# Designed miniproteins, single chains, part 94

Each design is a single chain, and the fold is of that chain. pLDDT is the mean over its residues in the fold that is shown.

## One batch from the design tools (miniprotein)

Design m3264
Fold by ESMFold2-Fast:
Order: sequence, then C-alpha cells, then structure tokens
Structure m3264 (fold): chain A 73 residues (1-73)
Amino acid sequence: MKYLAASYVDKDGKRVTIAVDEENEEAVAHLEGLARDYGWDLREATPEEFEEAQARLQKMVDGSRAGAAALAA
C-alpha cells in the first residue's frame, strides 16, 4: 500500500512533513487541495512517516486545551 505526504521547505531549507495519508482518490484529492491552498509539495511517504504523522496530529489535538470547547458550548 502506498502513502502520500504533504510537505513544505522551511526557512532553513529543511523539508517538513505535515500530513500523510494512504494513496486513494479521496486522500489524494484532499492532500492535493492542501498542497494547492498552502503551497505544500506532495511526495511518496513511508508507512513509518504515516504512523509518525498520525501520532503528531494526535499529540497536537491532545495539546489543544478544552478552553475552545468550553467557549463554543
């Protein structure tokens, strides 16, 4: 199974991977949309990069405080 990553090059010339998903029509369309809207590049990703991206996204969600939810409702 093949994975795609959305990535960008930072100010130091280092490539940073932001989002990784499995290569299917919906995920490709979503990642292409992100790449177009934010100027990110698409590249092939490893299963390990996919797992790391998922863990990183989860950590960011966990790191966002419940304050936003408390303000919303």
Scores: mean pLDDT 68

Design m3265
Fold by ESMFold2-Fast:
Structure m3265 (fold): chain A 86 residues (1-86)
Amino acid sequence: SAVARFEALMRQIAALQEEYAELKRKNAPYEVILEQIDRSIALVEQAIAELRRSDLPPQARAFAIAQLEGLRAKLERTKKVLEKKK
């Protein structure tokens, strides 16, 4: 179902965010960090698409999409900052 695919994508996004925190803590190369951010953005976009196809109540769906759009915007801002340091 779309809900099951969304939940799987959210678990993958959480794992990538934890990996990002570890890479940042270890001062990993910017290229590696940027690749992790790109993968996170792609998964967020997939999660939004799955939510749009879901049978969730409209208010719950809109709330979840807004949260993911906020996360995508944050990831895109972080990517832009890191690209300037490259």
Scores: mean pLDDT 83

Design m3266
Fold by ESMFold2-Fast:
Structure m3266 (fold): chain A 62 residues (1-62)
Amino acid sequence: RPREAARDTAGLLSDPEQRQRILEAADRTPPDASPEEVARLVRRSVSDPEDARRVVEAVRLA
């Protein structure tokens, strides 16, 4: 599921600040949020473009 994919991918990031931001963003999304809704929230919450790209790719594949 897109929200869970975002949480799982957050665990792969080395920066604890970026991890926390993604987890907080995932908690604010509805459990049934579309991949594009989760992707938009991640892009707004994560400041590093490569970290944002990794999470967005995982969310879209979920």
Scores: mean pLDDT 74

Design m3267
Fold by ESMFold2-Fast:
Parts: sequence; C-alpha cells; structure tokens
Structure m3267 (fold): chain A 71 residues (1-71)
Amino acid sequence: MLRVESEEVDAGEEPRVRAWDEKTGQEATILPLGRVGRDADGRTEVRLYRARSPENPEDEAIGAALVRRPP
C-alpha cells in the first residue's frame, strides 16, 4: 500500500505531496487532481492529489494538501 505525506503551505505557494510504497520504500508518482474547496472558516483550501506506485500503476492512493491563507 502507498503511504501519503502532504505539505501545508501558505497561499501563493504550491503544496507538495509525496507518497511511498510501504513495502519497498520507493517514491510514487504524484498527479494533481484539483481543488475540493475550503473548510468552514474559509482560510484553508483543500487540494487533492493521486499517488501511483511506479511498479504497480493500479496501486493508487488519494492525498490531500492544505493551503492556509492568513485572515
């Protein structure tokens, strides 16, 4: 299975998402899927990413990254 690690960043920066295969420790390929929207206080934007194993493209995980904007 893939392990996903996501970065939280401020507005104006692109968040980075990384993923690793838990068995091999190899990094997965990350593909941006788009924006889901914002949380209830309007300052955190959620962005979704797909992670795929480099050796098994059917082994996928969805990661989320948070973009926090100042008040």
Scores: mean pLDDT 66

Design m3268
Fold by ESMFold2-Fast:
Structure m3268 (fold): chain A 109 residues (1-109)
Amino acid sequence: SRAKEQKEISEAIALLIRGATVATLLGLKDPEVGKEMQKELVELGKKFDNKEITVDELRKRLGEIFKKAGIKTGNKKLIDAGDAFIAGDYEKGGNLLSEAEDELIRTYM
């Protein structure tokens, strides 16, 4: 349905915005990781806006970006969130990402 498509697109855009927040928070401790993550998110967002990738492809590639950043920074919650998105478990991925965001905010803000 159109309503389902709009919801999936809105949730994907919200996930891109959350990714930008995570990149900013990681960049407070590791500016190089934050900058690289932000660059990858901008490039991914452009591909999505140009309709070169699907919502599912966007979510999986976002998972890869989260996992890579988590490995580089030793953030286990971010690695686990990335793995969940790559596996297509978007509910688990979203919950783990919220836990990673809360941890980063408590640590750096």
Scores: mean pLDDT 86

Design m3269
Fold by ESMFold2-Fast:
Structure m3269 (fold): chain A 61 residues (1-61)
Amino acid sequence: MLSEKEKKLIDLLVEMARANNLSVEQAIELARNAFDHLVAEGAISEEQGERMLKEFEKRVK
């Protein structure tokens, strides 16, 4: 369902969260801010951002 580019970005954010010893809540906030920024820049759609955030949440919970 996710593209290779989307999977790579999610992997990077998961690695960043783990490296910084973030809580699940802090990790989700990091990912939300990153995806919101990408939507604002026009790099991804709002719908893509929501799908990526949902997948990220599954990986950190």
Scores: mean pLDDT 82

Design m3270
Fold by ESMFold2-Fast:
Structure m3270 (fold): chain A 90 residues (1-90)
Amino acid sequence: MAKEQLRNVADLGRGAADTLESLGDTETAKRLRELAKKLEEAIKKGDLEKALEIGEKIVEELERASEKHPELKLVAEQAKKLVDKAREEL
């Protein structure tokens, strides 16, 4: 379960990055894509503790971005819930 929740966090990060690029925030989009890639690599290696840490960083980036772009607020809340559930399963 934790792997699926963390994969969903990576998917949300990439989706938010697409939205941010459409809004002209290319730097935040680039950081979210890098974090999503690192998260998927950690999951592939079976390093779920590292995957959780990267997921938490994605949540932090999304929360910060949502202050500037309110359309990302729901995505940030969803990512946080997924990370919280993944943490409970580790």
Scores: mean pLDDT 87

Design m3271
Fold by ESMFold2-Fast:
Structure m3271 (fold): chain A 78 residues (1-78)
Amino acid sequence: FDAREVYEAIKNGGLEELKPYADELAKAAAVSVAPEGGLPRRLPDRSEPPDREATEMVVEALRAMGYDSLADFIESRL
């Protein structure tokens, strides 16, 4: 996922715009939760390293909205 795009979606359309990203984030989280489960590296997500500045903004916006668990997930991916 792209932290900057997520932040822009929250800022412009609020949490409703985050809905399409929530599905992708949920899938990524499920895969990362069981790295020792024998998963054959079937990750649908493959992108360049996220911008540190954009990631910080996304975390702050999510916490302000009350999405602490999602903010925690993004920070753990740094």
Scores: mean pLDDT 52

Design m3272
Fold by ESMFold2-Fast:
Structure m3272 (fold): chain A 85 residues (1-85)
Amino acid sequence: MEELEKYAEELEAATPEERIEALQARVKAETKPKLEELRAKGPAARDEMIELYVEALRRALLELGAPEEVAERIAEAARAALRAA
């Protein structure tokens, strides 16, 4: 929650190019801990948790004012990264 507020502030302060770079770096950093959590839940819950996380991430990005295309790209990247782990 506090992390999400800081992310929103960073997004507002940046140029469009810097926003995309900061957003990608932020999402990558946040997915690492969640990958460990998903591994701990076991194979049966993995795909469901990945889709729930990806959809929640996409919606949060849109709510914070991220462009729809950027939110979709990040959601796809997160889905691929989580499934590859």
Scores: mean pLDDT 65

Design m3273
Fold by ESMFold2-Fast:
Structure m3273 (fold): chain A 91 residues (1-91)
Amino acid sequence: MSGGPSPEDAYKLGYSMAGLSSPMMRTFLRNTARALAEQGKDESLLALAKGILDSGHPYAVDNAEIILSVAEEQGRHELAEEIRKMIEEYK
């Protein structure tokens, strides 16, 4: 069915996960981002990062940088640059 890891769903997930502070929970976020990247869900990966940043949480930038590192790791260079630009805009 359509509706899987849609950009809107990924945005909401990112918003809810923006406050992750433990290494274990951040590893979970990284694994989620890696799964999206491996599936070619580029728009959902961007939305995940944007949801995190839009939360305004104290750890939002740290968690968005996890998504950036995954995009770089997976060779998604255009996505990595777009995520980096979003992080810079919110810093």
Scores: mean pLDDT 80

Design m3274
Fold by ESMFold2-Fast:
Structure m3274 (fold): chain A 86 residues (1-86)
Amino acid sequence: GEVRITVTAADGRVGEGVAPADADGREIGEAVARAAREAGLEVDEELLKEVATASLRQGDDALGAARRAAEVAAAQSGGEVRVEAL
C-alpha cells in the first residue's frame, strides 16, 4: 500500500506526494514537502520529517504520520491538505 498527500493552494494549484506504507519519517516528510512545493507553497521540510518521525515513534502508521506532517504543512503555508491510503 501507499499514502498519497495532496496539497491545494488558495489560488487552486495542486501538488501531490506519495510515500510507501512502510516509509520512515524522512520519506513521509519529503513526500509532504514535495506536495506543498508543487502547489507553490513554502514549508520547512526538516520540521515535517521530524513531525512524521515523532508520529511513527508514538505508534502511528504511515497514514497517521503523513496526516500529522500535513497538518503542520497546512499551518505553515495556508494550503489545504488531504491524505489518503492507497
Scores: mean pLDDT 87

Design m3275
Fold by ESMFold2-Fast:
Parts: C-alpha cells; structure tokens; sequence
Structure m3275 (fold): chain A 69 residues (1-69)
C-alpha cells in the first residue's frame, strides 16, 4: 500500500534524523523540532523525491505524537 510505504519511510526518516542529532525519541523537545524537520526534509528528498512532501507531512505527525504524552 502507498500509505504503508509513506508511513515506513517517514518513521525511518525521523529515526535517522534523531540518531544524527544524538537524540532519543523520549528526549525530543519542541526546540529540537526545526533541526529534526530540516534533516527529515533532506532525507525524504534523497529517499523518494516524488513522495517527499507526503513523507515530510507524515513525519510531522510522528514528531507531534512524540512530543505529546
């Protein structure tokens, strides 16, 4: 499914961005979001340029969920 592919790619992009910044998901703060999103955008464009915008949108949802308890 296209939606399942986008979700997996978004999750991978977020996990990679957090790892590159030395952050665990539990350590993510609102102030870190701009840096994480900048990396996610670069990773999404590199992984799947055709679906990059959809991957970023899904990644923003994942990041929001990580910030909410």
Amino acid sequence: SMMEKIEKQAKAAVETALSLLGLKPEELKEEDVPRVLALVRQLARLMDPENAEAIVEKAEEIIRELLEK
Scores: mean pLDDT 85

Design m3276
Fold by ESMFold2-Fast:
Structure m3276 (fold): chain A 64 residues (1-64)
Amino acid sequence: RERSANQLARGEFEREVRENPSEERRRLLTAVVLSGGDLARARELIARLQLSPEAAARALELVS
């Protein structure tokens, strides 16, 4: 199996969401999933979902 840094970070975050589900973490995961690795799309979704600056930074980290 090919394991990129992005895939590893995303998998770890998906585990965090499962262990501690919250509306903010679910929105963050939604932004990452729907962006499909596109930073411009991720930024648009972050704005629409009104993520906190900390959640926005985490989403961009997981997308890039």
Scores: mean pLDDT 71

Design m3277
Fold by ESMFold2-Fast:
Structure m3277 (fold): chain A 70 residues (1-70)
Amino acid sequence: HMSPEQQTIRQSVQQRIDIMRQAIQQNSPSDILQGYISVMDDVIRMSRSNGMDDLAQRGEDVRRQIQQHS
């Protein structure tokens, strides 16, 4: 059973990860992608603090992909 607060956090985190993944797939300019690194750092931290290791790992994978596009 997940609390309403945790459900909201999970949905927010998943949405941010999906947006960043889409930006990578669309070959957004590297400057724009670099600006998203701080957003991904927040997503990873929030995921870990809430025990959402699956989302934290997904966020780290996306962050690494952004760095590779630099």
Scores: mean pLDDT 79

Design m3278
Fold by ESMFold2-Fast:
Parts: structure tokens; C-alpha cells; sequence
Structure m3278 (fold): chain A 94 residues (1-94)
């Protein structure tokens, strides 16, 4: 059985593959939606599986960096979504 972080990594790799497909067809609306839902699912998964807060934040920060590198045209959007996700996560862990 995979650890919660391994499951989150598998989910992220799946998100990245779907995001690349949306980008390849020029579907920016689907790409933005996938990114938003992806970060939401990272936070929800971390919370539900009792991943320590700092490990969850570190995972989201790494995912942010990889998505910005892959989709630099959406860097501002990705950074805004990640910031909102981390803020919400810190609030629910408090």
C-alpha cells in the first residue's frame, strides 16, 4: 500500500499529464480548471490523510514550482492558486 505522500505524488503526475493534453490542444479554460482542482485535491488529500502541515505545504510548493516551469504563461495564475491553497490549508490545520 502506498503512503499518503506517494498517493498525492501519483495524483499530481496524473494532473500534469492531463494538463499537458489540455495545453497541447490550446484549451486554456480546461488547463486553468485542472490546476485549480489539482491544488484543491492536494490540500484535501493532505488534510484527510493526516499529512503533517509542513510536509503538505512542501508538497504544494514543489507542485507550484513544477507547474510554473511547465506552464510559464500561467505563472501568475498558478502562484495565486497555490497561495490561496496554502492559506486555506494552514487555516484548517489550526
Amino acid sequence: VQSPLELMEADFRRLLAQAREAAARGDEETLRRLIDLGFHNMALGAYLHNVPLEEAVAFIERARAELVAEFPELADYIEAVADRTIAALRKVYA
Scores: mean pLDDT 87

Design m3279
Fold by ESMFold2-Fast:
Structure m3279 (fold): chain A 63 residues (1-63)
Amino acid sequence: SPAQVAALKNAGLLALQKGDYAGAINAFSKIPEPDEETLNLLAVAYEKSGQLDEAEKVRQRIA
């Protein structure tokens, strides 16, 4: 639902702000149809956690 998507996006953003990159990845990855902004944030979370290959894969989804 839109409310669940908003809650997950907010949870991911809060996790990023706190430096909880694993928490951010977990929250953003649960969004079934992520927008470009969410994909960019997920890629940042992967990069900050040292998961560079996963970050690149996420960026390739941005068209």
Scores: mean pLDDT 85

Design m3280
Fold by ESMFold2-Fast:
Structure m3280 (fold): chain A 75 residues (1-75)
Amino acid sequence: MKPSLDEIIERFAKLHDLEIISRETYTDSAGVKLVKITFKDKEGKEYTITVEESLFNDFVLAYAYYRIKNKIKDV
């Protein structure tokens, strides 16, 4: 059974010592539901991650965070 988005976000933040600054769900121009989350790390650096709601899970969130942290653009 799929855990809630809030459970995934909160446990990810705890595991990576991140603070949740904002959480937003919206629909893009193509009709895809997206989850946009802004995290702040212990050094005060902010990371904004956007993931498709239907694909949202612990692995996808971790992968998106890793890409942004290493400055790989998700265009």
Scores: mean pLDDT 74

Design m3281
Fold by ESMFold2-Fast:
Structure m3281 (fold): chain A 111 residues (1-111)
Amino acid sequence: ASLPEALKKAEEGKKLAEEGLKLAKEGKGKEGAEKAIEGGSKAGEGAQLGIDRGGTGPEAGELLREAGKLAAEAGREAALASPESAVLATGGAIEGIGGEMSGRLALELGK
């Protein structure tokens, strides 16, 4: 895939994560957290496409970082609403950590 395709996927992932966090804050914690985690994964797919094509640009890395942070927040909102949703807080945290690490690497490789 080209860099434009990678960037498009990362942007779609971030938007999905933003929608998920909004749903979680509106009392749809499980649905919102699952959507935000899916958004983080999609942003990660976009970043991976950029790497496969000779590296991710700073833009794709930043979108991945932002999507991961949104997934982590949505997971925490779900876990606070219901103990049975604690696994979603873990999933969101994994997306947040992975997004921060991969996003920072993409920024360094883009220099």
Scores: mean pLDDT 75

Design m3282
Fold by ESMFold2-Fast:
Structure m3282 (fold): chain A 106 residues (1-106)
Amino acid sequence: MDELLERAREKVREFLELAKELGEKFRTDEALELLDEAIEKVRAGERSGIETLALLYGELRLVAERSKDPKLREAALEAARTLREVVIEAYKKLGLPIDPALLEPL
């Protein structure tokens, strides 16, 4: 899990830096703080951390589907894919049913 969490953090950071460079109005600093808080909650076994990561996944998936910039779409898709893996693994570790929306293709 820790390697997957660190990978997700790095991919989300790469996406946010690219989005900022391209003038997209993402709350980059707030998003990274929420991500880091959510990661610590997941490590503590708290469901609220998983829910936060699932929300970030949903936002990144929408960017991957709707952005007209191919580099931004690729970065969003990679970040979303990695967050999806984290959320699925976290639900499995807590013995919770996986939300069917997380099983939809990207």
Scores: mean pLDDT 77

Design m3283
Fold by ESMFold2-Fast:
Structure m3283 (fold): chain A 85 residues (1-85)
Amino acid sequence: MKKFEELKERTRELIEKAEELAEKAKEAGKTEEARKAILLIVAAEILMVAGEINASWGKYEEAIRDYEAAVELAEKAVEIAEKGL
């Protein structure tokens, strides 16, 4: 499904960006911001796994919802990591 694939790709891109920014925040000595960003990345990854499982069972509505939640968490991770810079 088009929306499912778009959300999956967006989630992956946001996680990669958040990981890069969290590393920079850690290097800048903003360890709390880096840690919070990493925890949100982990939560987004868990939702991605849930979305994959729902999609594999043909539950695309649930999969889309899981990925939408993953996008929100990944975007929050980016915001927190950027705040650390």
Scores: mean pLDDT 83

Design m3284
Fold by ESMFold2-Fast:
Structure m3284 (fold): chain A 68 residues (1-68)
Amino acid sequence: SEQLFKQGEELLKQERYQESIELYRKSIEEDPDSPLTPDAYRKMSVGYYKLGRYDESEKYGEESARKS
């Protein structure tokens, strides 16, 4: 969902990283084949990095690259 992706971007901008990740995850779950899906994975990777969760950051960064 473009709407969920956009809401995730607003939360990321507000440094609400965990909530942002949840919205990007829902965006991917609603439409896994969306053109936004690689960007959603990349944004999740950024969010996890900001939370100090480096293993998850690497995992979702790799998914973004794979989907691009």
Scores: mean pLDDT 85

Design m3285
Fold by ESMFold2-Fast:
Structure m3285 (fold): chain A 88 residues (1-88)
Amino acid sequence: DEATLSNAERAELLRRYAEVLREIAEELGVEEALAAAEEALALLAEDAADPALLAEAERRLEEAERLLREHLAKNKIKPPNVAEMMEA
């Protein structure tokens, strides 16, 4: 769980999450969600050890997921299983 992860483990988890959300946003054409996911990836690339940057990246990814879910609801599209997409 996030509460028990080191900053390095959180950064890696958030990076995988960001990559998955970016792929979904690109596929669906949701530019706002794509931008949020790319901004999170940029923050994680700057300093993955900074807890403040990790928290900001997490917030941007939560916003990206919210935007994607709103788009899916409006267009009656079944939501993808993000957890399954993160497994590799």
Scores: mean pLDDT 76

Design m3286
Fold by ESMFold2-Fast:
Structure m3286 (fold): chain A 119 residues (1-119)
Amino acid sequence: MLEELRREGIELADRGEVREAIRRANALVFRGLVEESEGRFELAVKLLEVALEILEHIDPNSVLTGQAEKILGTVYAKMGKYKEAIEYYERAAEKFEKSGNKKLAEEARKKAEEVREKL
């Protein structure tokens, strides 16, 4: 199921069906957040990784890509996987910086720093 959602989303992005690809990525992000809220972190990660891959095929440096990476960092932090959480928060900060969203980049860097204090 997830592999099919990944394939369909990427095909939509590659065909220039950007709006539908974004809608599908956002649906996966939303489901990932629901699974995370219910403690199903491994499934949340898988859903968010598929969403991130679709968004990267549209624009790897977009705010949406950065937001997906930040959410993935938060899920990893809740799992106690602090190294992975820091990596995703730093990736998100880079995307926000490249898209001109300095405040979002600062917030993502602050999240990485907060997680470092737990190491």
Scores: mean pLDDT 88

Design m3287
Fold by ESMFold2-Fast:
Structure m3287 (fold): chain A 67 residues (1-67)
Amino acid sequence: MVTKRVRIEAPDKETNEKAIKKVEEAGGYAEALSETVAEATIRGESEEEVEKVVKEVEELGAKVTEL
């Protein structure tokens, strides 16, 4: 199992909530720090699976920064 800690910066609250949901659906954890910012631990069985979740969050319009 692979984990990656990231910061999520979204353009709006709806995008931030969708990004948090994506992380949680993949078995990770996310905490909203504000309406547009969250810190998350993305989990996967492999690095490729974790990278897929990151890409899905970025496709929502959010910026993902590795911590």
Scores: mean pLDDT 83

Design m3288
Fold by ESMFold2-Fast:
Structure m3288 (fold): chain A 83 residues (1-83)
Amino acid sequence: MLEEAKKKLEELVKELVEAANAKDYVKVQEIHGEIISLVNDNPELTEYAGELLKEAAKKVKDEEIAKQLEEEAKKLFELAKER
């Protein structure tokens, strides 16, 4: 169900922020992969994932990871226009 996928996406983004702030870069990559997989299986969530990653960038203390999340959000917004 889309609603269940949306809730899982929100939880994954929260875990991504926590892992980034804990400097667990392996877990950050793992969770990012899960987010991308979920969005590819649920293309209707592409724009919403972009919004969540943009907000997550504001909560991440590591400036490089925050910048990467902002760039990923921009890519997801562009991808949503094609879906």
Scores: mean pLDDT 83

Design m3289
Fold by ESMFold2-Fast:
Structure m3289 (fold): chain A 69 residues (1-69)
Amino acid sequence: MDWETFIKNAERIKEEYPQLREQIELALEAIERGLSEREMRELMLEEVLRRNPDAPEEDIERARAIAEA
């Protein structure tokens, strides 16, 4: 999912998945603040790692590779 598609569908996603509202609002706030796509990916990666501290190293490395792309 690119960030343009995410923004366009954000309201619909918040309706379908209320449990993701906080994460969606955080991403939208970052976009409004003018953070680059890379900076947003880094923030999302940091949040995912914080919520999944026991994630396998391979999964962490793949997530970092995606954030750095």
Scores: mean pLDDT 64

Design m3290
Fold by ESMFold2-Fast:
Structure m3290 (fold): chain A 81 residues (1-81)
Amino acid sequence: MSPLEQAGQLLVEAERSMSERERQALRAVFHELLAAHDAGRTLSDAEVRALARRWGDAAGLSEAQVERLEALALEVRRILA
């Protein structure tokens, strides 16, 4: 399975237990991580967490939901790396 297929499958599974706001935030983060990967840009763990927090806060997610989004964003970045 390609890294893109693995990342896509992770999103599908994560979205099953998410609210619409969480799904929107996750999709926005995923698109930015894909754009960085396609541009050959390496994001640090701190940059990935900041990205997830920015989109989570914009979507009105709770602190616990933002932490979950940060963990998922780091996992996606790891799969794409």
Scores: mean pLDDT 83

Design m3291
Fold by ESMFold2-Fast:
Structure m3291 (fold): chain A 72 residues (1-72)
Amino acid sequence: DENKSLAEQIKEQAELLSKRAEELGNADLAEQILATGQALSDAVLNGDSKQTLAESQRYQELKKQLDALEAA
């Protein structure tokens, strides 16, 4: 099941990015990345295109925040 494989990959990536945010001292960002990654993974697994788009947009914004934190 392609959706199951993609959902698993999203969840794993979110866990890695969350851990990275924690290592950089931002626990709030880490929590938001993990929660949004889980929601995105669930939306993909359920085939919910609207939720996938919404959660994907939030996830990309959180990634930008992590990139900015790493650049500081």
Scores: mean pLDDT 85

Design m3292
Fold by ESMFold2-Fast:
Structure m3292 (fold): chain A 89 residues (1-89)
Amino acid sequence: SDVDKLLKKIEEREKKMEDEIAEMEKTASAEQRDQLKALWKRSQELIEYAKELINTGDPKKMTIGLFLVIAVESEIFLAIDIIKKAAAA
């Protein structure tokens, strides 16, 4: 189903985000690690909410859920890029 396909894609993206956060925590400062952990905790809560919306099978709610995942992924990518840029300076 369309629901099952979207959930599978979201789970794949969630695992990738988790791996990228875990990798960054290995080289980040203590303050950056605390910020990354806080970001990931909030991100997980939003992704779970997005999965709930998608599980309804309602096209409008599914669209909102998908946009939430995109927003979360964008914030994580931005945070990682900022940390990498700071480390390179």
Scores: mean pLDDT 85

Design m3293
Fold by ESMFold2-Fast:
Structure m3293 (fold): chain A 92 residues (1-92)
Amino acid sequence: SAAQEAIDRLRANPDASPEELAEALELVFEADLSRAKSREEEVLIAASLALLLSEILGEPLEAQIERLSARYGLPRAEIRRAVREIRESLAQ
Protein backbone atom coordinates (compact mmCIF):
# COMPACT_ATOMS: atom_id res chain seq x y z
CA SER A 1 0.00 0.00 0.00
CA ALA A 2 1.05 3.64 -0.41
CA ALA A 3 1.01 3.99 3.38
CA GLN A 4 3.32 1.00 3.86
CA GLU A 5 5.69 2.29 1.15
CA ALA A 6 5.83 5.69 2.90
CA ILE A 7 6.58 4.02 6.27
CA ASP A 8 9.31 1.86 4.70
CA ARG A 9 10.87 4.97 3.10
CA LEU A 10 10.92 6.76 6.49
CA ARG A 11 12.52 3.70 8.16
CA ALA A 12 15.28 3.81 5.50
CA ASN A 13 15.80 7.56 6.19
CA PRO A 14 16.17 8.41 9.92
CA ASP A 15 16.80 12.09 8.95
CA ALA A 16 13.30 12.44 7.45
CA SER A 17 12.00 16.02 7.34
CA PRO A 18 8.76 17.15 9.05
CA GLU A 19 7.25 17.35 5.53
CA GLU A 20 8.15 13.70 4.78
CA LEU A 21 6.69 12.60 8.13
CA ALA A 22 3.50 14.62 7.45
CA GLU A 23 3.13 13.02 3.98
CA ALA A 24 3.50 9.50 5.46
CA LEU A 25 0.93 10.26 8.19
CA GLU A 26 -1.60 11.55 5.62
CA LEU A 27 -1.25 8.30 3.62
CA VAL A 28 -1.72 6.18 6.78
CA PHE A 29 -4.78 8.21 7.86
CA GLU A 30 -6.28 8.08 4.33
CA ALA A 31 -6.15 4.27 4.59
CA ASP A 32 -7.93 4.50 7.99
CA LEU A 33 -10.56 6.87 6.52
CA SER A 34 -11.29 4.33 3.74
CA ARG A 35 -12.05 1.73 6.48
CA ALA A 36 -14.21 4.05 8.64
CA LYS A 37 -17.68 2.63 9.35
CA SER A 38 -19.40 5.94 10.14
CA ARG A 39 -19.19 9.72 9.67
CA GLU A 40 -18.27 9.99 13.37
CA GLU A 41 -15.22 7.75 12.79
CA GLU A 42 -14.22 9.81 9.72
CA VAL A 43 -14.44 13.03 11.78
CA LEU A 44 -12.38 11.52 14.63
CA ILE A 45 -9.69 10.30 12.20
CA ALA A 46 -9.54 13.73 10.47
CA ALA A 47 -9.37 15.52 13.87
CA SER A 48 -6.48 13.26 14.97
CA LEU A 49 -4.64 13.96 11.71
CA ALA A 50 -5.22 17.73 12.06
CA LEU A 51 -3.65 17.69 15.56
CA LEU A 52 -0.63 15.63 14.44
CA LEU A 53 -0.01 17.70 11.28
CA SER A 54 -0.28 20.98 13.22
CA GLU A 55 2.34 19.71 15.72
CA ILE A 56 4.73 18.25 13.10
CA LEU A 57 4.58 21.12 10.59
CA GLY A 58 4.30 23.94 13.17
CA GLU A 59 1.22 25.26 11.33
CA PRO A 60 -1.95 26.66 12.97
CA LEU A 61 -4.46 23.97 13.95
CA GLU A 62 -7.31 25.94 12.30
CA ALA A 63 -5.44 25.90 8.95
CA GLN A 64 -5.15 22.08 9.11
CA ILE A 65 -8.83 21.73 10.10
CA GLU A 66 -9.87 23.89 7.10
CA ARG A 67 -7.64 21.99 4.67
CA LEU A 68 -8.76 18.51 5.82
CA SER A 69 -12.42 19.62 5.89
CA ALA A 70 -12.13 20.69 2.22
CA ARG A 71 -10.12 17.61 1.19
CA TYR A 72 -12.39 14.97 2.79
CA GLY A 73 -15.75 16.79 2.57
CA LEU A 74 -16.21 16.87 6.37
CA PRO A 75 -17.81 19.79 8.30
CA ARG A 76 -15.21 22.11 9.90
CA ALA A 77 -17.35 22.51 13.05
CA GLU A 78 -17.47 18.71 13.60
CA ILE A 79 -13.68 18.33 13.15
CA ARG A 80 -13.12 21.27 15.57
CA ARG A 81 -15.43 19.62 18.16
CA ALA A 82 -13.60 16.26 17.82
CA VAL A 83 -10.23 18.06 18.21
CA ARG A 84 -11.51 19.59 21.48
CA GLU A 85 -12.71 16.18 22.73
CA ILE A 86 -9.33 14.54 21.91
CA ARG A 87 -7.42 17.33 23.68
CA GLU A 88 -9.67 17.06 26.77
CA SER A 89 -9.12 13.26 26.86
CA LEU A 90 -5.31 13.70 26.62
CA ALA A 91 -5.35 16.29 29.48
CA GLN A 92 -6.88 13.68 31.83
Scores: mean pLDDT 80

Design m3294
Fold by ESMFold2-Fast:
Structure m3294 (fold): chain A 80 residues (1-80)
Amino acid sequence: GAWDYSEQMAGRGLLDLRRGDYPRARALFQQAISPALKFKAWGGYSVAYRGLSEVYEAMGDFRTSAEYLERSKEFQKRYD
């Protein structure tokens, strides 16, 4: 299966976010949550939505940031 694909893309997104490369970080986080993935790592989904929240916050889009943060919490609840 595509085990860790979501986690790998989310991890790369966090690295680019740390470097201030918001467009690349956004693309990697969006890839991590792609509905085209046959198998999913739910931990990667939570991280990716959290990362998208941080990208949009850094870009000044606080509304979109809050929406992604709520989605991150939804995926976290499935594993708590």
Scores: mean pLDDT 75

Design m3295
Fold by ESMFold2-Fast:
Parts: structure tokens; C-alpha cells; sequence
Structure m3295 (fold): chain A 89 residues (1-89)
């Protein structure tokens, strides 16, 4: 299953990549995403439910109406949290 991932870090840096759902956990780990957020991302992907999900560094998941909304929500969190936006295609 194809997914688009955007990582928004507290320093304002952003990275976007497209991958298979099976590769997400390793790619997030390599990029220094905390274990609770990785676990939440894997949980979302296991449902197979299409959509955009915003995951903070504590593993809190919020559903967004679009990729643009998801990225905006992640940017709003950046002063306190690293966030990951996962779009399930």
C-alpha cells in the first residue's frame, strides 16, 4: 500500500517521501522519529483506512481532511512537538 509521509520537526525542518506501508516504520526510525509516534503510524497503516493522519511525538493521532490541512496542523504543533503526517493512498 502506497503512503506519503511528511515529518515536521520542532526546528521547522520538513521532509516528505513516498513509500510502501511496510517500509514506514524503518524509514521513520532512521529519521529519529520517537517510538510512540512510529507505533501510532504503524497502527494507522494496519487499519488500511485511506486518509490523512497527523501523529505527534507522543503518539496522539488526529485525522485531517486533506494533506494540506494535515501539514498545517503539524506546523501548528512544531513549537512543542515533532509531528508526522501520513497519507494513506
Amino acid sequence: MRVVVTIVRRDGSEETFETESEDVAELLRERGVPPPAIGAAVGVLLTGEKGVYVIDDSGRVTRAASREEGIALARALRSEHMAVVVEVL
Scores: mean pLDDT 86

Design m3296
Fold by ESMFold2-Fast:
Structure m3296 (fold): chain A 86 residues (1-86)
Amino acid sequence: MIEILSLELRVEGDTVIARAEVRNLSPNTATATLTLQTGDKTSELEAVMRGGETVTLTLVGPLGDVKATLRVEDESGEVKEASLSL
């Protein structure tokens, strides 16, 4: 079982910070991908999680039209997704 603990967007001056926290409660390997879109720019961060692991992913981009998407996929085919917009 995959658990998305948090997905946050914070504005600090001329930048936006996207932060995600994910827990893998299964014995399977899971992959967490955080995508930050700011206007026409896209940044992506990927983390591989073993069973029982918790990861924190952080991306920073320029202030603008902002969307953060978190996708977590496990080897068994379980998928969890969350998104947040400013």
Scores: mean pLDDT 84

Design m3297
Fold by ESMFold2-Fast:
Structure m3297 (fold): chain A 77 residues (1-77)
Amino acid sequence: MNKEKALELIEEGIDVAHEKEDYMSVLTLAVTRTVIKNTEDPEEQAKIAEQTAEILERRGDKKSAELARKAAEVLKK
């Protein structure tokens, strides 16, 4: 349940980045989505989402970064 909700937040982040034509942020989030789906450890899933949020924040994509950070928080529960 928490993993599914986190993946929904990542998908929303992809949509936001795509609407802005920030294809590098789209690719970053798509890779993160794939890693979360294939990672068995919830702590590692949360860490990957948090690292993605930091990358997006540094790129100036604050809204997609916020969504990735929310996904990390959901994965920690």
Scores: mean pLDDT 82

Design m3298
Fold by ESMFold2-Fast:
Structure m3298 (fold): chain A 76 residues (1-76)
Amino acid sequence: GKIPGDIDGDGYVSVAELAHILRQMGIKESSVAFLRQVQDMISEFDKDGDGRLSAEEFATMTRSFSLSDLKEIVTS
């Protein structure tokens, strides 16, 4: 299926794209701390080490966290 917030549609989610997804969900954070949390989340699931999530890695991340959990992680 289509990856939500995959701006390029190439099957990968970058730090910027994941931050955009979270902001679309109503997270009004734009601080360095917010971007660091997004980067840490990607790094945790980025098995390729390329600084972005593949479709499979993104699916694994979303299975580990609900949308509510993702909001809490970046706003807490």
Scores: mean pLDDT 66

